Designed miniproteins, single chains, continued (2). Designs and how they scored, part 82

Each design is a single chain, and the fold is of that chain. pLDDT is the mean over its residues in the fold that is shown.

## One batch from the design tools (miniprotein)

Design m7021
Fold by ESMFold2-Fast:
Structure m7021 (fold): chain A 85 residues (1-85)
Amino acid sequence: MEKLREEGLRLLEEADALAQQAGELARQGKYEEAAELAEEAARLAEEAARKFEEAGDLESAEQARRAAEVARKQAEILREKAKEA
């Protein structure tokens, strides 16, 4: 179980780093690239949630699912901005 939990934590750290990078690209007006990173962040957070669920860490799984939802919403906003540019 600890190995699954450790994998989940690594995936969440990667997702957070990508979300931060997406924010920086968005500040530069690179909306399409930012959207791609935000979509990848959402995917990694979803994978983290699955790892936490398998480990029996339901609290961390819920937090990871919320992170995925936030990243997905950011990606949608960024994708719309890219269409306008």
Scores: mean pLDDT 86

Design m7022
Fold by ESMFold2-Fast:
Structure m7022 (fold): chain A 89 residues (1-89)
Amino acid sequence: SLLEKGEELEKKAEEALKKGKYEEAARLYIEAGRYYAEAGDFEKALEAYKKALEAAEKIEDKKKRRELILRAVAEAIRVIGLEIDARLA
C-alpha cells in the first residue's frame, strides 16, 4: 500500500517534469520518497529524493528552488541515517 502510493506519486512527478512543472515535480518526488521510506525501501526513497533535487534545481523562483533543494537533501540525509543505524544494529 505505501509502496504503491509512492509509485503513483512518482508517476505523477514524471508527468509534471515532462510538462516543465518543476516545483510540482519536486514536491511529488519528495512525497514519493517519504512513502518509500515508510515502506522501508530506502533505495527507492533515496532515488526519489535525488530526482526531487534534480527537479528543484530547474525551478526559476530562487526562494522555492532553495526551499525544495534543502527539503530533498534533508530527507535524503534522514534516510541515509536510518539505513546506517539499521546496518549497525
Scores: mean pLDDT 88

Design m7023
Fold by ESMFold2-Fast:
Structure m7023 (fold): chain A 78 residues (1-78)
Amino acid sequence: SSEARELLERAEELLKEGRYVEALRVLRQAFDLHPELEPEVEAIEREVLRRYLAGEITPEQASRETALRLKELLERHL
């Protein structure tokens, strides 16, 4: 949808600024418009959380990786 595309563009600008948590909030709004993608979103979030809990990545790295993966997922379906 055009609304999801606009949210994606806003998230891309936030990612360029290093504002990963804010980018994630915007991406989650876009995914609310595509509930069929929820299983893929949950799979990405669980994988990143597992690596974070294992001590493999920092909280900042986890937020960045999640945002970039969710952006890629959304782009493939728009």
Scores: mean pLDDT 88

Design m7024
Fold by ESMFold2-Fast:
Structure m7024 (fold): chain A 88 residues (1-88)
Amino acid sequence: MLTLDSEVEPPEDLRTLLGLTEPKVTISEFIERLEQALKDIVARRLARGERIYSSANGQEITPENWLDLATAEDILELLDRELAERLA
């Protein structure tokens, strides 16, 4: 049975993006790191004058409302863009 204490091995790119030094982390720790990273990504992009919009309803995503408005697709797109920018 998978629980929040179960260990997972995220892909290397995600580990690097999230600042994870260990190859295995608990699901709980992975979620916490992912949430913080996404909040930081949104804040950083807004500080650069960028606008981010929810794919579900077109509303602007901010660090305060991203958890309520961002879909899984929006989250993946933000992560893909951040990885691409780091590799460029």
Scores: mean pLDDT 74

Design m7025
Fold by ESMFold2-Fast:
Structure m7025 (fold): chain A 91 residues (1-91)
Amino acid sequence: TTASDSKELELNGKKYKVTVSATYDPAANTVTVNVEVEDLETGEKKSASATFPAGSSATVVVHFPEDNGKIVVTVTYDAATKTFTFKIEGK
């Protein structure tokens, strides 16, 4: 099962599009999360990923090289309800 969400946000005068996708693997009982951040002015993309056990959470952070801030994505998966929760923040 796969879920995704996206959000546009502004950090220090720059606009970014954040796309998050998460996939549950029942064979391994794990969740893999992928985060892509696009600079909407330049088209530059940065990505990060994490894999974590189902029933827990992971925080994925994408940094920008010029201290323009960071994107913090928190993903939680509840195996009992088969529900993904995404929190996307600029910091």
Scores: mean pLDDT 75

Design m7026
Fold by ESMFold2-Fast:
Structure m7026 (fold): chain A 73 residues (1-73)
Amino acid sequence: SRLEIIVKALELAALGTETLIEILKKRKEELEKKYGKDHPKVLKIEKLIEKEEESRRLLEEHIEELRKKLEEE
């Protein structure tokens, strides 16, 4: 089924986004240690993390919707 291939592709995309979030969180920790938690560089990376977490949430919701459609086939 084409839906199975699409679901697998989106799952890989979600995994990639999760990996990116982990990398950004590690970078945030390094910046906090060097500059302090209220530094503009830290605040900027926090906003990037929030944006990527929202993108991952939307991907997970789309995957769930497609999985429901796949079960109906």
Scores: mean pLDDT 83

Design m7027
Fold by ESMFold2-Fast:
Structure m7027 (fold): chain A 60 residues (1-60)
Amino acid sequence: GVTAIGLELLESSLSLLKSNGLIKEKEFEELEELLEKVRKGEITLSDAEETLQTLVQKKM
């Protein structure tokens, strides 16, 4: 479904951020936990996307 596709894209983005050295191991673990909360329905996909967008802004 749409949620599953969104989670896959967020996971891919997270992997790219880690590969480029933009986030530390601890931050990566925290973001993985955030995605797990989305899978469990504890938070929305939009909340996870907003958190990831904030981290990406560090590139600028």
Scores: mean pLDDT 70

Design m7028
Fold by ESMFold2-Fast:
Structure m7028 (fold): chain A 80 residues (1-80)
Amino acid sequence: PSREELEREVEIAMHVMAGAVAKLAGDGLAAAEHYEKAGRIAEEAGDLELAKEYYLLAAEAAEGVDPERAEELRKRAEEL
């Protein structure tokens, strides 16, 4: 893989880990932000299946704190 590909994979992994930690800590907003960032990075890389998975994780994290954002994230995942 190129340097850019490796850096992208690391950024995705860091955001996914941070999102999981935030979710376990009860911070649904922080979890949703991190999962959404991972999804955007995956989408920019052309990995639409991975992007969809992270957008759905972000939607689940947002559901209890921002239902409107959760709905938008689910719709974005469906568009991929």
Scores: mean pLDDT 85

Design m7029
Fold by ESMFold2-Fast:
Structure m7029 (fold): chain A 76 residues (1-76)
Amino acid sequence: SLEEKLRELVDKYVAELEQELASRNLTDDEFTSLILKKAREFIDEAEKLGYPQDLIDRALREFAARVAELRARKKA
């Protein structure tokens, strides 16, 4: 389904963020900048693939929730 393909795209961008966080000693500002960059790349890729805006919005909410979990883990 389109939802499953969008979830796979979210998983890809979250995995990239998690890998960068694990492999680099990112400051909070650097991590925030990387999050914004990856969010923009996700939106651009989803729009180019022709996904409906309502599905992109739902996927962005999932992305934001998963990013919040990564941010909490960084602070622990």
Scores: mean pLDDT 83

Design m7030
Fold by ESMFold2-Fast:
Structure m7030 (fold): chain A 58 residues (1-58)
Amino acid sequence: PVRDELLDRIRRLHEESMKLMKKSEEYFKKGDFKMAEELKKKSMELMEEMDRLGEELA
């Protein structure tokens, strides 16, 4: 079912975005602000994709 596939994809995107946020925080603590910002931006892009998929469930 399409709904189950969308829910699975949203779950995967959430897991990936959380991983990227953790890496971003680690780089920020190391003083690598450029890498931290790049990882944070990618995490935010995944969160936007989750929002888009959530609209398809409505």
Scores: mean pLDDT 82

Design m7031
Fold by ESMFold2-Fast:
Structure m7031 (fold): chain A 82 residues (1-82)
Amino acid sequence: SEELKEKALEHGKKAVEAARNGDYETAIKHFKEAADYALKAGEDALRVLLEMGELVFRDTSISREARDAILKVLDEAARKAL
């Protein structure tokens, strides 16, 4: 679904923004919502989750603690998508 994929990416972008600002509680909330929308997207779920994980991994401004928490959320969602 295009709408579900778009919602997943919107929440993913908001989550990355919050993580960059050190608001990891808001980041985790948005990543959980992004993961939920990605899972509902079906065939595209893993691709969207992998794209979000790569954005977090490449962003050196995100603290290690926030990065670890975010990647755990994305990993749990990816396991559900498999």
Scores: mean pLDDT 75

Design m7032
Fold by ESMFold2-Fast:
Structure m7032 (fold): chain A 59 residues (1-59)
Amino acid sequence: SPEVKAKAERRREILEGIREAMVTLGEMYLSPEEVEKTRKKLEELLEEEKKKLEEEVKK
């Protein structure tokens, strides 16, 4: 559905912004290992949004 695609796109952009902010803050206050773990979790959330969009379109 076009509406679902638009919502997924907006959420993706928000999550990408959060990911960049979290990595930046992590580089200032966290170890490289902790920064990488945080980045991985946010990337998983982005992947889930993409999969949701893909499933909706393929139906």
Scores: mean pLDDT 72

Design m7033
Fold by ESMFold2-Fast:
Structure m7033 (fold): chain A 56 residues (1-56)
Amino acid sequence: MEIEKLEKEIEELRRRKATVQADAASGRISPETAARMLARLDKEIEELQKKIEELK
């Protein structure tokens, strides 16, 4: 149950990464802003992955 919640959260964050990349490609945000946002999302995903590993 807990692992499922974390996996869904990771999936949502990955979708947000796709949106950020799409916004950058369409010019809605700068490449610099996109890079910063993607780095933050990647860090959050890594932290959630570590929590899943600890629960296994």
Scores: mean pLDDT 83

Design m7034
Fold by ESMFold2-Fast:
Structure m7034 (fold): chain A 91 residues (1-91)
Amino acid sequence: GAKELAEEGLRDGKLAVEAGRKALEDPNASLAEGIGAALMGIGAETSGWKAIELYKQGKGSEEAKKKGEEAIRLGQEGIRLGLEAIRKHSA
């Protein structure tokens, strides 16, 4: 349901931000690590948007909506960091 999607998205978003920061900060990080962080961020956004859509349909709580919105924000940050890492490693 909406709660499970929001919680999954929030978890994935936190992981995406962590992976993106590591890919950007680590001089030995590969292009693949930046790509991985961006893909995790996209997953977090997708789950967050699905949770909000269920809320709009009366199938989710206000708490699930808030967690979904946070999942989208974290997913977007993970994508940004992953793309910066890709740019840094692709010259």
Scores: mean pLDDT 86

Design m7035
Fold by ESMFold2-Fast:
Structure m7035 (fold): chain A 56 residues (1-56)
Amino acid sequence: SDEKAKKIAELLGISVENAKNLIEIAESLGIDVTVALVEREAGPEIAEKVREILES
């Protein structure tokens, strides 16, 4: 969890706490919904990298 949060935080340019909140959203709403939200904010290439981190 903490390692995934750090990778997502670095990739998105957000805090580790915000990245942990994103992981909580993925646990609650699923990875597909979370990746769609990231795509809206950061585009499809970054969204696919977030998917890979969440699925690892």
Scores: mean pLDDT 83

Design m7036
Fold by ESMFold2-Fast:
Order: structure tokens, then sequence, then C-alpha cells
Structure m7036 (fold): chain A 98 residues (1-98)
């Protein structure tokens, strides 16, 4: 079922966002961007499977802003935005499991 596939992608995205958060805390911008880009792709694919492009767009936009913050050297903003993305993905996982 598409919901089960989307749930798996969102759980993988959550893992990558957690790794990005750790990299940001360590000042490792390259690893942070790599993990944020992986999470972005997984969220976008989950949104397609769920036929919910608005949900996916909101999370993707937040992740894109986190990537821009890392590139600008604003690790405080990057961590905040990555945390917002983690919360958003976690809420989506909870809703899909009900």
Amino acid sequence: EKVEEALKLLKEALDYLSKASEAIRQGDGETAIENLEKARKLVEEAGKLLNDPEFAKGLVDTIDRAIEAVKAGDFEEALLLTTYAIIGVSIAISELEN
C-alpha cells in the first residue's frame, strides 16, 4: 500500500534529518548538506505517494532553507530549521500510523 511505502520513506527521512542535526552541531556543513538533501528527496517522494504535494512542499521548503543557512554559515538557524523539519516529519509519521 502507498501509505506503508510513504511511511518507510518518512522514517528514513527522519534518520537523515537526525544525522544532519548532529553534523550541524559539530560544525560539519558538508555532512549536514548531504543528509539534508537526502531527507529532502525522501520527503518529496513520500508526498507524491500520498498525493499530498502541499504537505511535502512545506517540509521541502523548510529543508531547503536549512541547506541555505548551512551554506551561509548560519548554523544556529540551520539547526532551528532542521528541528522544525524533524517535528513536521514526526507528526506526519504519527498521523499515518493512526
Scores: mean pLDDT 88

Design m7037
Fold by ESMFold2-Fast:
Structure m7037 (fold): chain A 80 residues (1-80)
Amino acid sequence: FPLPELTEEDKERLEKAIPELEKKLKEDPSDVLEGELLVAKAYLNNDEELLKKFVEIRNESKTIEEALKKFAEYKKKEEE
């Protein structure tokens, strides 16, 4: 599975989005927002292994919100 290539514009947008997502997470903790933050960080860091895992979870999930929640849960288990 080829991962999408980020343009310089996409990287700048992610760099701006990450602090906003972190702020939202502090104000209202949500597994969906945590998943969005993890995906954004993975794209910015070119973490191909983590992005491949997200794609796998997305294929097993009915909605993007379900995929983001499962991805956040996966990352918590990996860090244990």
Scores: mean pLDDT 75

Design m7038
Fold by ESMFold2-Fast:
Structure m7038 (fold): chain A 97 residues (1-97)
Amino acid sequence: KLEEAKKNLEKGKEALENGDYDTAIEYFQKAIELAKDDPKLRAEAYLHLGQAYLNKGEYDKAIEYFNEAARLATEAGDRELVHRAEKAYREAIKKKN
């Protein structure tokens, strides 16, 4: 279950790096579903999902997903991931405005 979630997260990151944002979104959504009981892995997946939407210029969706990433990262106690999500949120707000 978690290994499958991690595999989908890795495939999503690879698609994101290659500029294949729609494929990345599909993999990150699958990772989120598979990691339903793992707030840290869900937070990582939401952070990258937000990055994919940000790269597509869909700022409202990016902001929403970065907020969810920060919430889940806080639940997981992962300070670095909280910081990354908050930074991404602020970047998305600046690009929207």
Scores: mean pLDDT 88

Design m7039
Fold by ESMFold2-Fast:
Structure m7039 (fold): chain A 76 residues (1-76)
Amino acid sequence: SERLRAEMEAGALILGAAVLIVMARKYGASLEELERAVRLAEEALRLAEEHNLPESLIEAARELLEEARRLLEEAR
């Protein structure tokens, strides 16, 4: 189903964003890496909202987006 595909894709995007954020916090990150984290989190949130995915996924994507944007703003 399209919803299952969206859930798997959103989950993968969330994992990707989370890894980038963890690495950025521990080792630092380039602007390109932070911009990628923002893009991954934004796409995950869009998919989660469009397909009415579980609240836990929406919240995870939202929290990662907020953190990624904060890190990017601090790096500018």
Scores: mean pLDDT 88

Design m7040
Fold by ESMFold2-Fast:
Structure m7040 (fold): chain A 80 residues (1-80)
Amino acid sequence: SELEKRKEILRKMAINAIALEKLYKDGLISEEEYEELKKKLIEASKLLEQGKLEEAEKLVEEVESQIPKEYLEEAKKELE
């Protein structure tokens, strides 16, 4: 359903945001890289508000591709 898809995208956005903060705290990305990736998540949020689910998901996946799997797994634990 559209509601389930929206929830899935929101969950992925939250995981990415937490993972990016951890990467920045650990010194593995620059402040500029951190801010750029956060801006992409903000844009994804705007697309989601506009009902553009596929575009929002694609943008979230672009951010996720820049994050090491270990950081995504740790971020996922924060939400469980």
Scores: mean pLDDT 87

Design m7041
Fold by ESMFold2-Fast:
Structure m7041 (fold): chain A 60 residues (1-60)
Amino acid sequence: SDEFKSIVEIVKEIAEKLSLEELKKALEDLKEQKEKATGERKKVLGEIIEALEEVIKELE
């Protein structure tokens, strides 16, 4: 949906301003939150995690 696409874009913009160490720490926190989440929240967290993993891979 357009709303989810907008959220992913915002996450990528914020992530570009963080250090690699900060990004990895954020990723671990988000993964923990996803394990505790259910339904739509779990799906949205999954999309955010994937977007953040892409940024981390780009930074290498």
Scores: mean pLDDT 75

Design m7042
Fold by ESMFold2-Fast:
Structure m7042 (fold): chain A 62 residues (1-62)
Amino acid sequence: MTEADAEAFLEWMAEKNNVPEEVVRLARELYREVREKNLLGEDPEEKERLVEETRRLRELMR
């Protein structure tokens, strides 16, 4: 999955679903963190933390 795909998804959330801008910003941060960790090698504990943060963002979106 490319950065462009992720960015398009975040723009779609902001525009179409009226998701608060702060939630979109947090999602961008989370995606960047996940990508960086994948490039530096898999840390199971860190990945689990980022998955948990993603779940929290979904909760904020409702």
Scores: mean pLDDT 63

Design m7043
Fold by ESMFold2-Fast:
Structure m7043 (fold): chain A 72 residues (1-72)
Amino acid sequence: MQSYRDDVYRTLTSIPGVDDSTAQQIVDAMVSYIQAIQNGDSVGAQQSRDQINQIFDSLPQSAQTQWSRGQG
């Protein structure tokens, strides 16, 4: 799990307009999402996904566009 956190964090911080604190919040929400899926908690999974969407909606449009296109 730590390697996954580090990889996602590195990817997020490479996006212009995503600072360290925002990247950590997204990583934490993604880990919560994975744990909810593994536990069969559909409500918790939806809440974590909504949190991620709220964070992305707060980012500049340029950062949102780059994330949607991926790192390629």
Scores: mean pLDDT 73

Design m7044
Fold by ESMFold2-Fast:
Structure m7044 (fold): chain A 75 residues (1-75)
Amino acid sequence: MKIAVAARSRAEGEAVMEKLGVTGDIIVGPVGMSALEAAKKGYDLIYLVDSDRTALLIGKKLAEKLGVKVVEILT
C-alpha cells in the first residue's frame, strides 16, 4: 500500500508519522493541493494534517472523489 502524509510542513508531517507509528511519503502544501497531488501520483491512502476543519473537509472530498482513502488528522 502506497501511503502519503499531507502536511503544511515537513516537520508537521514527520511529527504525525512518529505519533501514529506510520511510514509514508510527506507531501508539503495546502491540504487541497497535497490531496490532489497524492491522488494523481497513485497513493492508496492519505493522512491529511491541518488545524483547519474546512481545509480537511475540502482535501478529503477531493482525494475520495479520485479513489484515495483519507484519514483526517486535526491538530
Scores: mean pLDDT 81

Design m7045
Fold by ESMFold2-Fast:
Structure m7045 (fold): chain A 81 residues (1-81)
Amino acid sequence: MTVIVAEFHGELGKEVEKVEIDVDTGKVKAYGKEEGAKEILKKLDSLPKSSSAWQKAKAILDYAKSIKGSTVSFHVEERPD
């Protein structure tokens, strides 16, 4: 399966380590502190249910940009199904 991995740095990185989005299913997993993960998931839940994995990645990027002193890096991983 193909996964988009968003890794957080700076202030947001203290609360959320990373988010993984399955490109085929749109399923999201957040890793980090519970409250930080919950805030990221709330932002994604505000998107239409038909939103693509790439639209979810953009929402994550926009959220990270809204947090002063935070950056996000993206990479794509191929994993066994």
Scores: mean pLDDT 79

Design m7046
Fold by ESMFold2-Fast:
Structure m7046 (fold): chain A 94 residues (1-94)
Amino acid sequence: SLRDITLEAQKRLSEIINEALKNGELSEEEVREITKIEMKHLFELLQKNPNPSEEEYKEMLIKTLEDIYEYLEKVSPETAKKIKEILEELKATP
């Protein structure tokens, strides 16, 4: 389902960020900046619709991944590549 695809993408994002933190590819400060991006998009979605559809969650995650990718291109290009793979897969999902 679209929900399962979106949840799997969110799980993969968390795993990539956690591994990058563990391996020193990202600092705790950089992970905090990523968390701010995630919270910003989630709050914007919930402000617009307190009961979001599966399609609205997918669109929110796409925007979140795009902003995370832009940030990571500057601080960890290798981590950014992994995020781009998730982003492209999610964008290709109908």
Scores: mean pLDDT 88

Design m7047
Fold by ESMFold2-Fast:
Structure m7047 (fold): chain A 57 residues (1-57)
Amino acid sequence: GAMRERRLEQATLLAGMLILEGKSDEEIIEYLQQTFGLSREEAEEAIERARKRLEAL
């Protein structure tokens, strides 16, 4: 649904910032789960999307 995609997009932006700060994937997963109520799988998807966006820069 639109609300889930909105949360995934916000989580992707936050994940990108945390990657640039040098946080580990596990730390980012925990933070995204606490902040947005995401599953582990959704948090991992947000990290993957963020990494692909950073590689395109």
Scores: mean pLDDT 83

Design m7048
Fold by ESMFold2-Fast:
Structure m7048 (fold): chain A 70 residues (1-70)
Amino acid sequence: TAVETAIEELRKDPNKKAAELGIEAIRAGEAGDYEKARELAKEAALLAGASEEEAEEAGERLVAEMKKLA
């Protein structure tokens, strides 16, 4: 049905996956895994429709903030 198809599409929703990756990036940064935090933040930004340049900048900003808090 249309409802069943919509539920499956939500599971593949780039915005939902981007949000999950963003949360994982923050957790990785809090754990001190800055390389993983940067990579996950970049993937989240790309899935949300950012350019490669914007995605790399987002990853670097997250790492810089995590290092500042450490």
Scores: mean pLDDT 73

Design m7049
Fold by ESMFold2-Fast:
Parts: C-alpha cells; sequence; structure tokens
Structure m7049 (fold): chain A 77 residues (1-77)
C-alpha cells in the first residue's frame, strides 16, 4: 500500500466511524477515528521523508482502525 492510499482509506474510515458514533457506537468509533488519524499522520511523514518504517507503522495503525470499526458495527446489531 502507498502512503497516499493509506491517507485515502483512513479518511474514508473516519467518515464511516463518525456515522457509527452518531448511531451510538461511541467507544469503538472514537478508537477507530484516533487510529485512522495516527495512520494519516504517519503516512504524511512517510511521504515527506521517504521513511518506509513510518509507512509500515501507518499500515498497522490503519489495520487496527479497521478492526475497531468492525467491532463498532457489531455493537449496533
Amino acid sequence: MTAEEVIREAEELIREARELERRGATDMARLAIELAERAIRLAREALETGDEEKLFEAEIELGLARIALAVGRLELR
């Protein structure tokens, strides 16, 4: 995954998580937003510095954000 792809996917995830928070999945939605925002920050640093380790960290944070979002969706069932 490229840094630009991480940023795009994280921004989309934040939009979905904010809708879940509005519907009452507060804790997991907020966690997903925080993790996605960390992924965006790390991916932006990777774009500026060329640091592949920062990109790897961004991909991990994005993966954790996806898990938090999925758990939040289950809470609304």
Scores: mean pLDDT 85

Design m7050
Fold by ESMFold2-Fast:
Structure m7050 (fold): chain A 59 residues (1-59)
Amino acid sequence: SGEVVEVTVEEGDNLPSILYKVHGKDADTVDWVSEVSALNGLENPELIKPGDVLKIRVG
């Protein structure tokens, strides 16, 4: 449980870089890639594209 923010994917972004923007140093403390993939129904996190809106938990 936690607050959810929406982040728009920009050109050159990948999930680790987006997670660092949201969580900073804490991006490496939890498997946020798996969390974000589950929350957004992503079968493959490498398939994110510029203009996609991702829901990310911040709590």
Scores: mean pLDDT 73

Design m7051
Fold by ESMFold2-Fast:
Structure m7051 (fold): chain A 68 residues (1-68)
Amino acid sequence: LEEKIEELIKEAEEAAKAGDEEKLKEILEELKRLGKELAESLSGVKAAVTYTAYELQAIGIEIDYELT
C-alpha cells in the first residue's frame, strides 16, 4: 500500500511537470483514497501521522501545480 502511494506521488509530479491537469487530478484522488484506507487499517497516533503525511504531500503537489 505505502509503495503504491509512493509510485502515485511520482506519477503526480510527472503529470504536474507535463501540465496534464486531468491526470494530476485523477492521481490526487487516488492518493487521497489510499491514504484514507491506510489510516483506517492502522490504529492510534501512527494512523493519524501517516494519513496526514500523505494528505499533505497530495495537497502540496496540487498547490505547486496551481501556483506555477
Scores: mean pLDDT 64

Design m7052
Fold by ESMFold2-Fast:
Structure m7052 (fold): chain A 90 residues (1-90)
Amino acid sequence: MPELKITSLSPKEAEGKAGTELVIGGIGFDPETLTEADVKILDENGNEVPVEIVSVSKTGIKVRLTEDVPAGTVLYAEVKGVKSPKFTVV
């Protein structure tokens, strides 16, 4: 099986408004078996930020922030325990 690997979180910075979309790029995602429980957006302290999954493909997961996040917050995505590069809220 291809190993799950996250290569990007895009954009690298954006406003933390509800409705902001982030794209988790990588390989080994399974759109048929991935659930909301497998995909998290976390701050640098490990606190979960509320998001919804917009779409899943074999190479990308699009998530949307459901609440405003304060400017200066550093976030990362975690998919089945695999961590993404960091994203900064501006």
Scores: mean pLDDT 79

Design m7053
Fold by ESMFold2-Fast:
Structure m7053 (fold): chain A 55 residues (1-55)
Amino acid sequence: DPEAIVAQASELAAQYKAGKISEEEFLKKVSELLGEKVDSLDEATRKVVEKLLAG
C-alpha cells in the first residue's frame, strides 16, 4: 500500500527531524520499508514518490 509507505516514511522523517534517530538509521529504516537500498535523503524522497505513483 503506497499510502501506508508514505505515512510510515513521513513518521520516520519526523523522528529524524526531532533528533530521535540519526540520518543513517532513517535511511536504513526507509530502505527496509521500500525493500531496496537508499543512500541519501534525496533518494529516499524519490523512492517514496515512485511507490505513491505506482499505486
Scores: mean pLDDT 75

Design m7054
Fold by ESMFold2-Fast:
Structure m7054 (fold): chain A 97 residues (1-97)
Amino acid sequence: MKTVIVRVFGVPPEKAEEAAELIKKAIKEELGFDDIEVEVGDPDSPFAGEIIVRVTVPDDVDARALAERIGELVKRTLVEKLGIPEEKIRVIPGVEE
């Protein structure tokens, strides 16, 4: 198994938990992955509004290509469903291996 990790910045702290749930749902519904962990930064910390998405995938999956696709899906979800301006959102796709 490989872990795709996508870090998201620029989400207002008051919307971060809603954003995390929408992201998890979008990945399940559009990409078909169920092994998803979403971590939300503490609203009272310097990490307020930071979201970290981890998706565990089979070794035969192109994890780098998937990380980029998840990053695009995350950005689209935040813009379309929460109305967050695209220019305020920063998404960093990666792989934990």
Scores: mean pLDDT 79

Design m7055
Fold by ESMFold2-Fast:
Structure m7055 (fold): chain A 67 residues (1-67)
Amino acid sequence: MEISDEEVTEALALMYVGLGDILARQGRLEEAIEAYRKALALLEEAKAPQELIDEVRARLAELEAQL
């Protein structure tokens, strides 16, 4: 089984989404925003489904509104 670079990049992006969710729940808003920004960049690089990209963008915008 050959794991594509896009699959690895998407998996890494999902890890950053999870990290952002944890940081946001802890009130670490600046770090959560950085994690979601990294996740968004990786999802776009991996050509992830648009719905997933839109969901992460919505979470990022919600956190930025709290600053």
Scores: mean pLDDT 81

Design m7056
Fold by ESMFold2-Fast:
Structure m7056 (fold): chain A 57 residues (1-57)
Amino acid sequence: MSKYAAGGILLAAGELNAELGKREEALRDYEEAVELFEEAGDEKGAEEARRKKEEVE
């Protein structure tokens, strides 16, 4: 599995957890997504994950 795919999966998981009211789990998922996208060199993915994290904070 690529780091790009893993980042996308965590981004989606974060959104689901946010919808369920699991704020701490959503924040964790978004933080992990940012790290994975940064490791993959996907700056746009990292920015998207950071933006979604700010929406939950």
Scores: mean pLDDT 79

Design m7057
Fold by ESMFold2-Fast:
Structure m7057 (fold): chain A 70 residues (1-70)
Amino acid sequence: AAAALEEALVAGGVPEADARALAEAVTSGLGEEGTRLAAETLRELLAAGVPVAEAIDRAFRAAVAAAEAA
């Protein structure tokens, strides 16, 4: 899950070191499933042309909501 989120962040233009640190932090807070959802949502938003900063914000909020519901 962390690797998938790191790859999605790098694809969005986040530097590799920052993407790794953020993916590890998200995995620590949201677990594997929350991190996976964040990666999937981020990829979908980037593919739809959503700006990277907005895509990251929306993906993170969706992952937090899902983790809290689980």
Scores: mean pLDDT 79

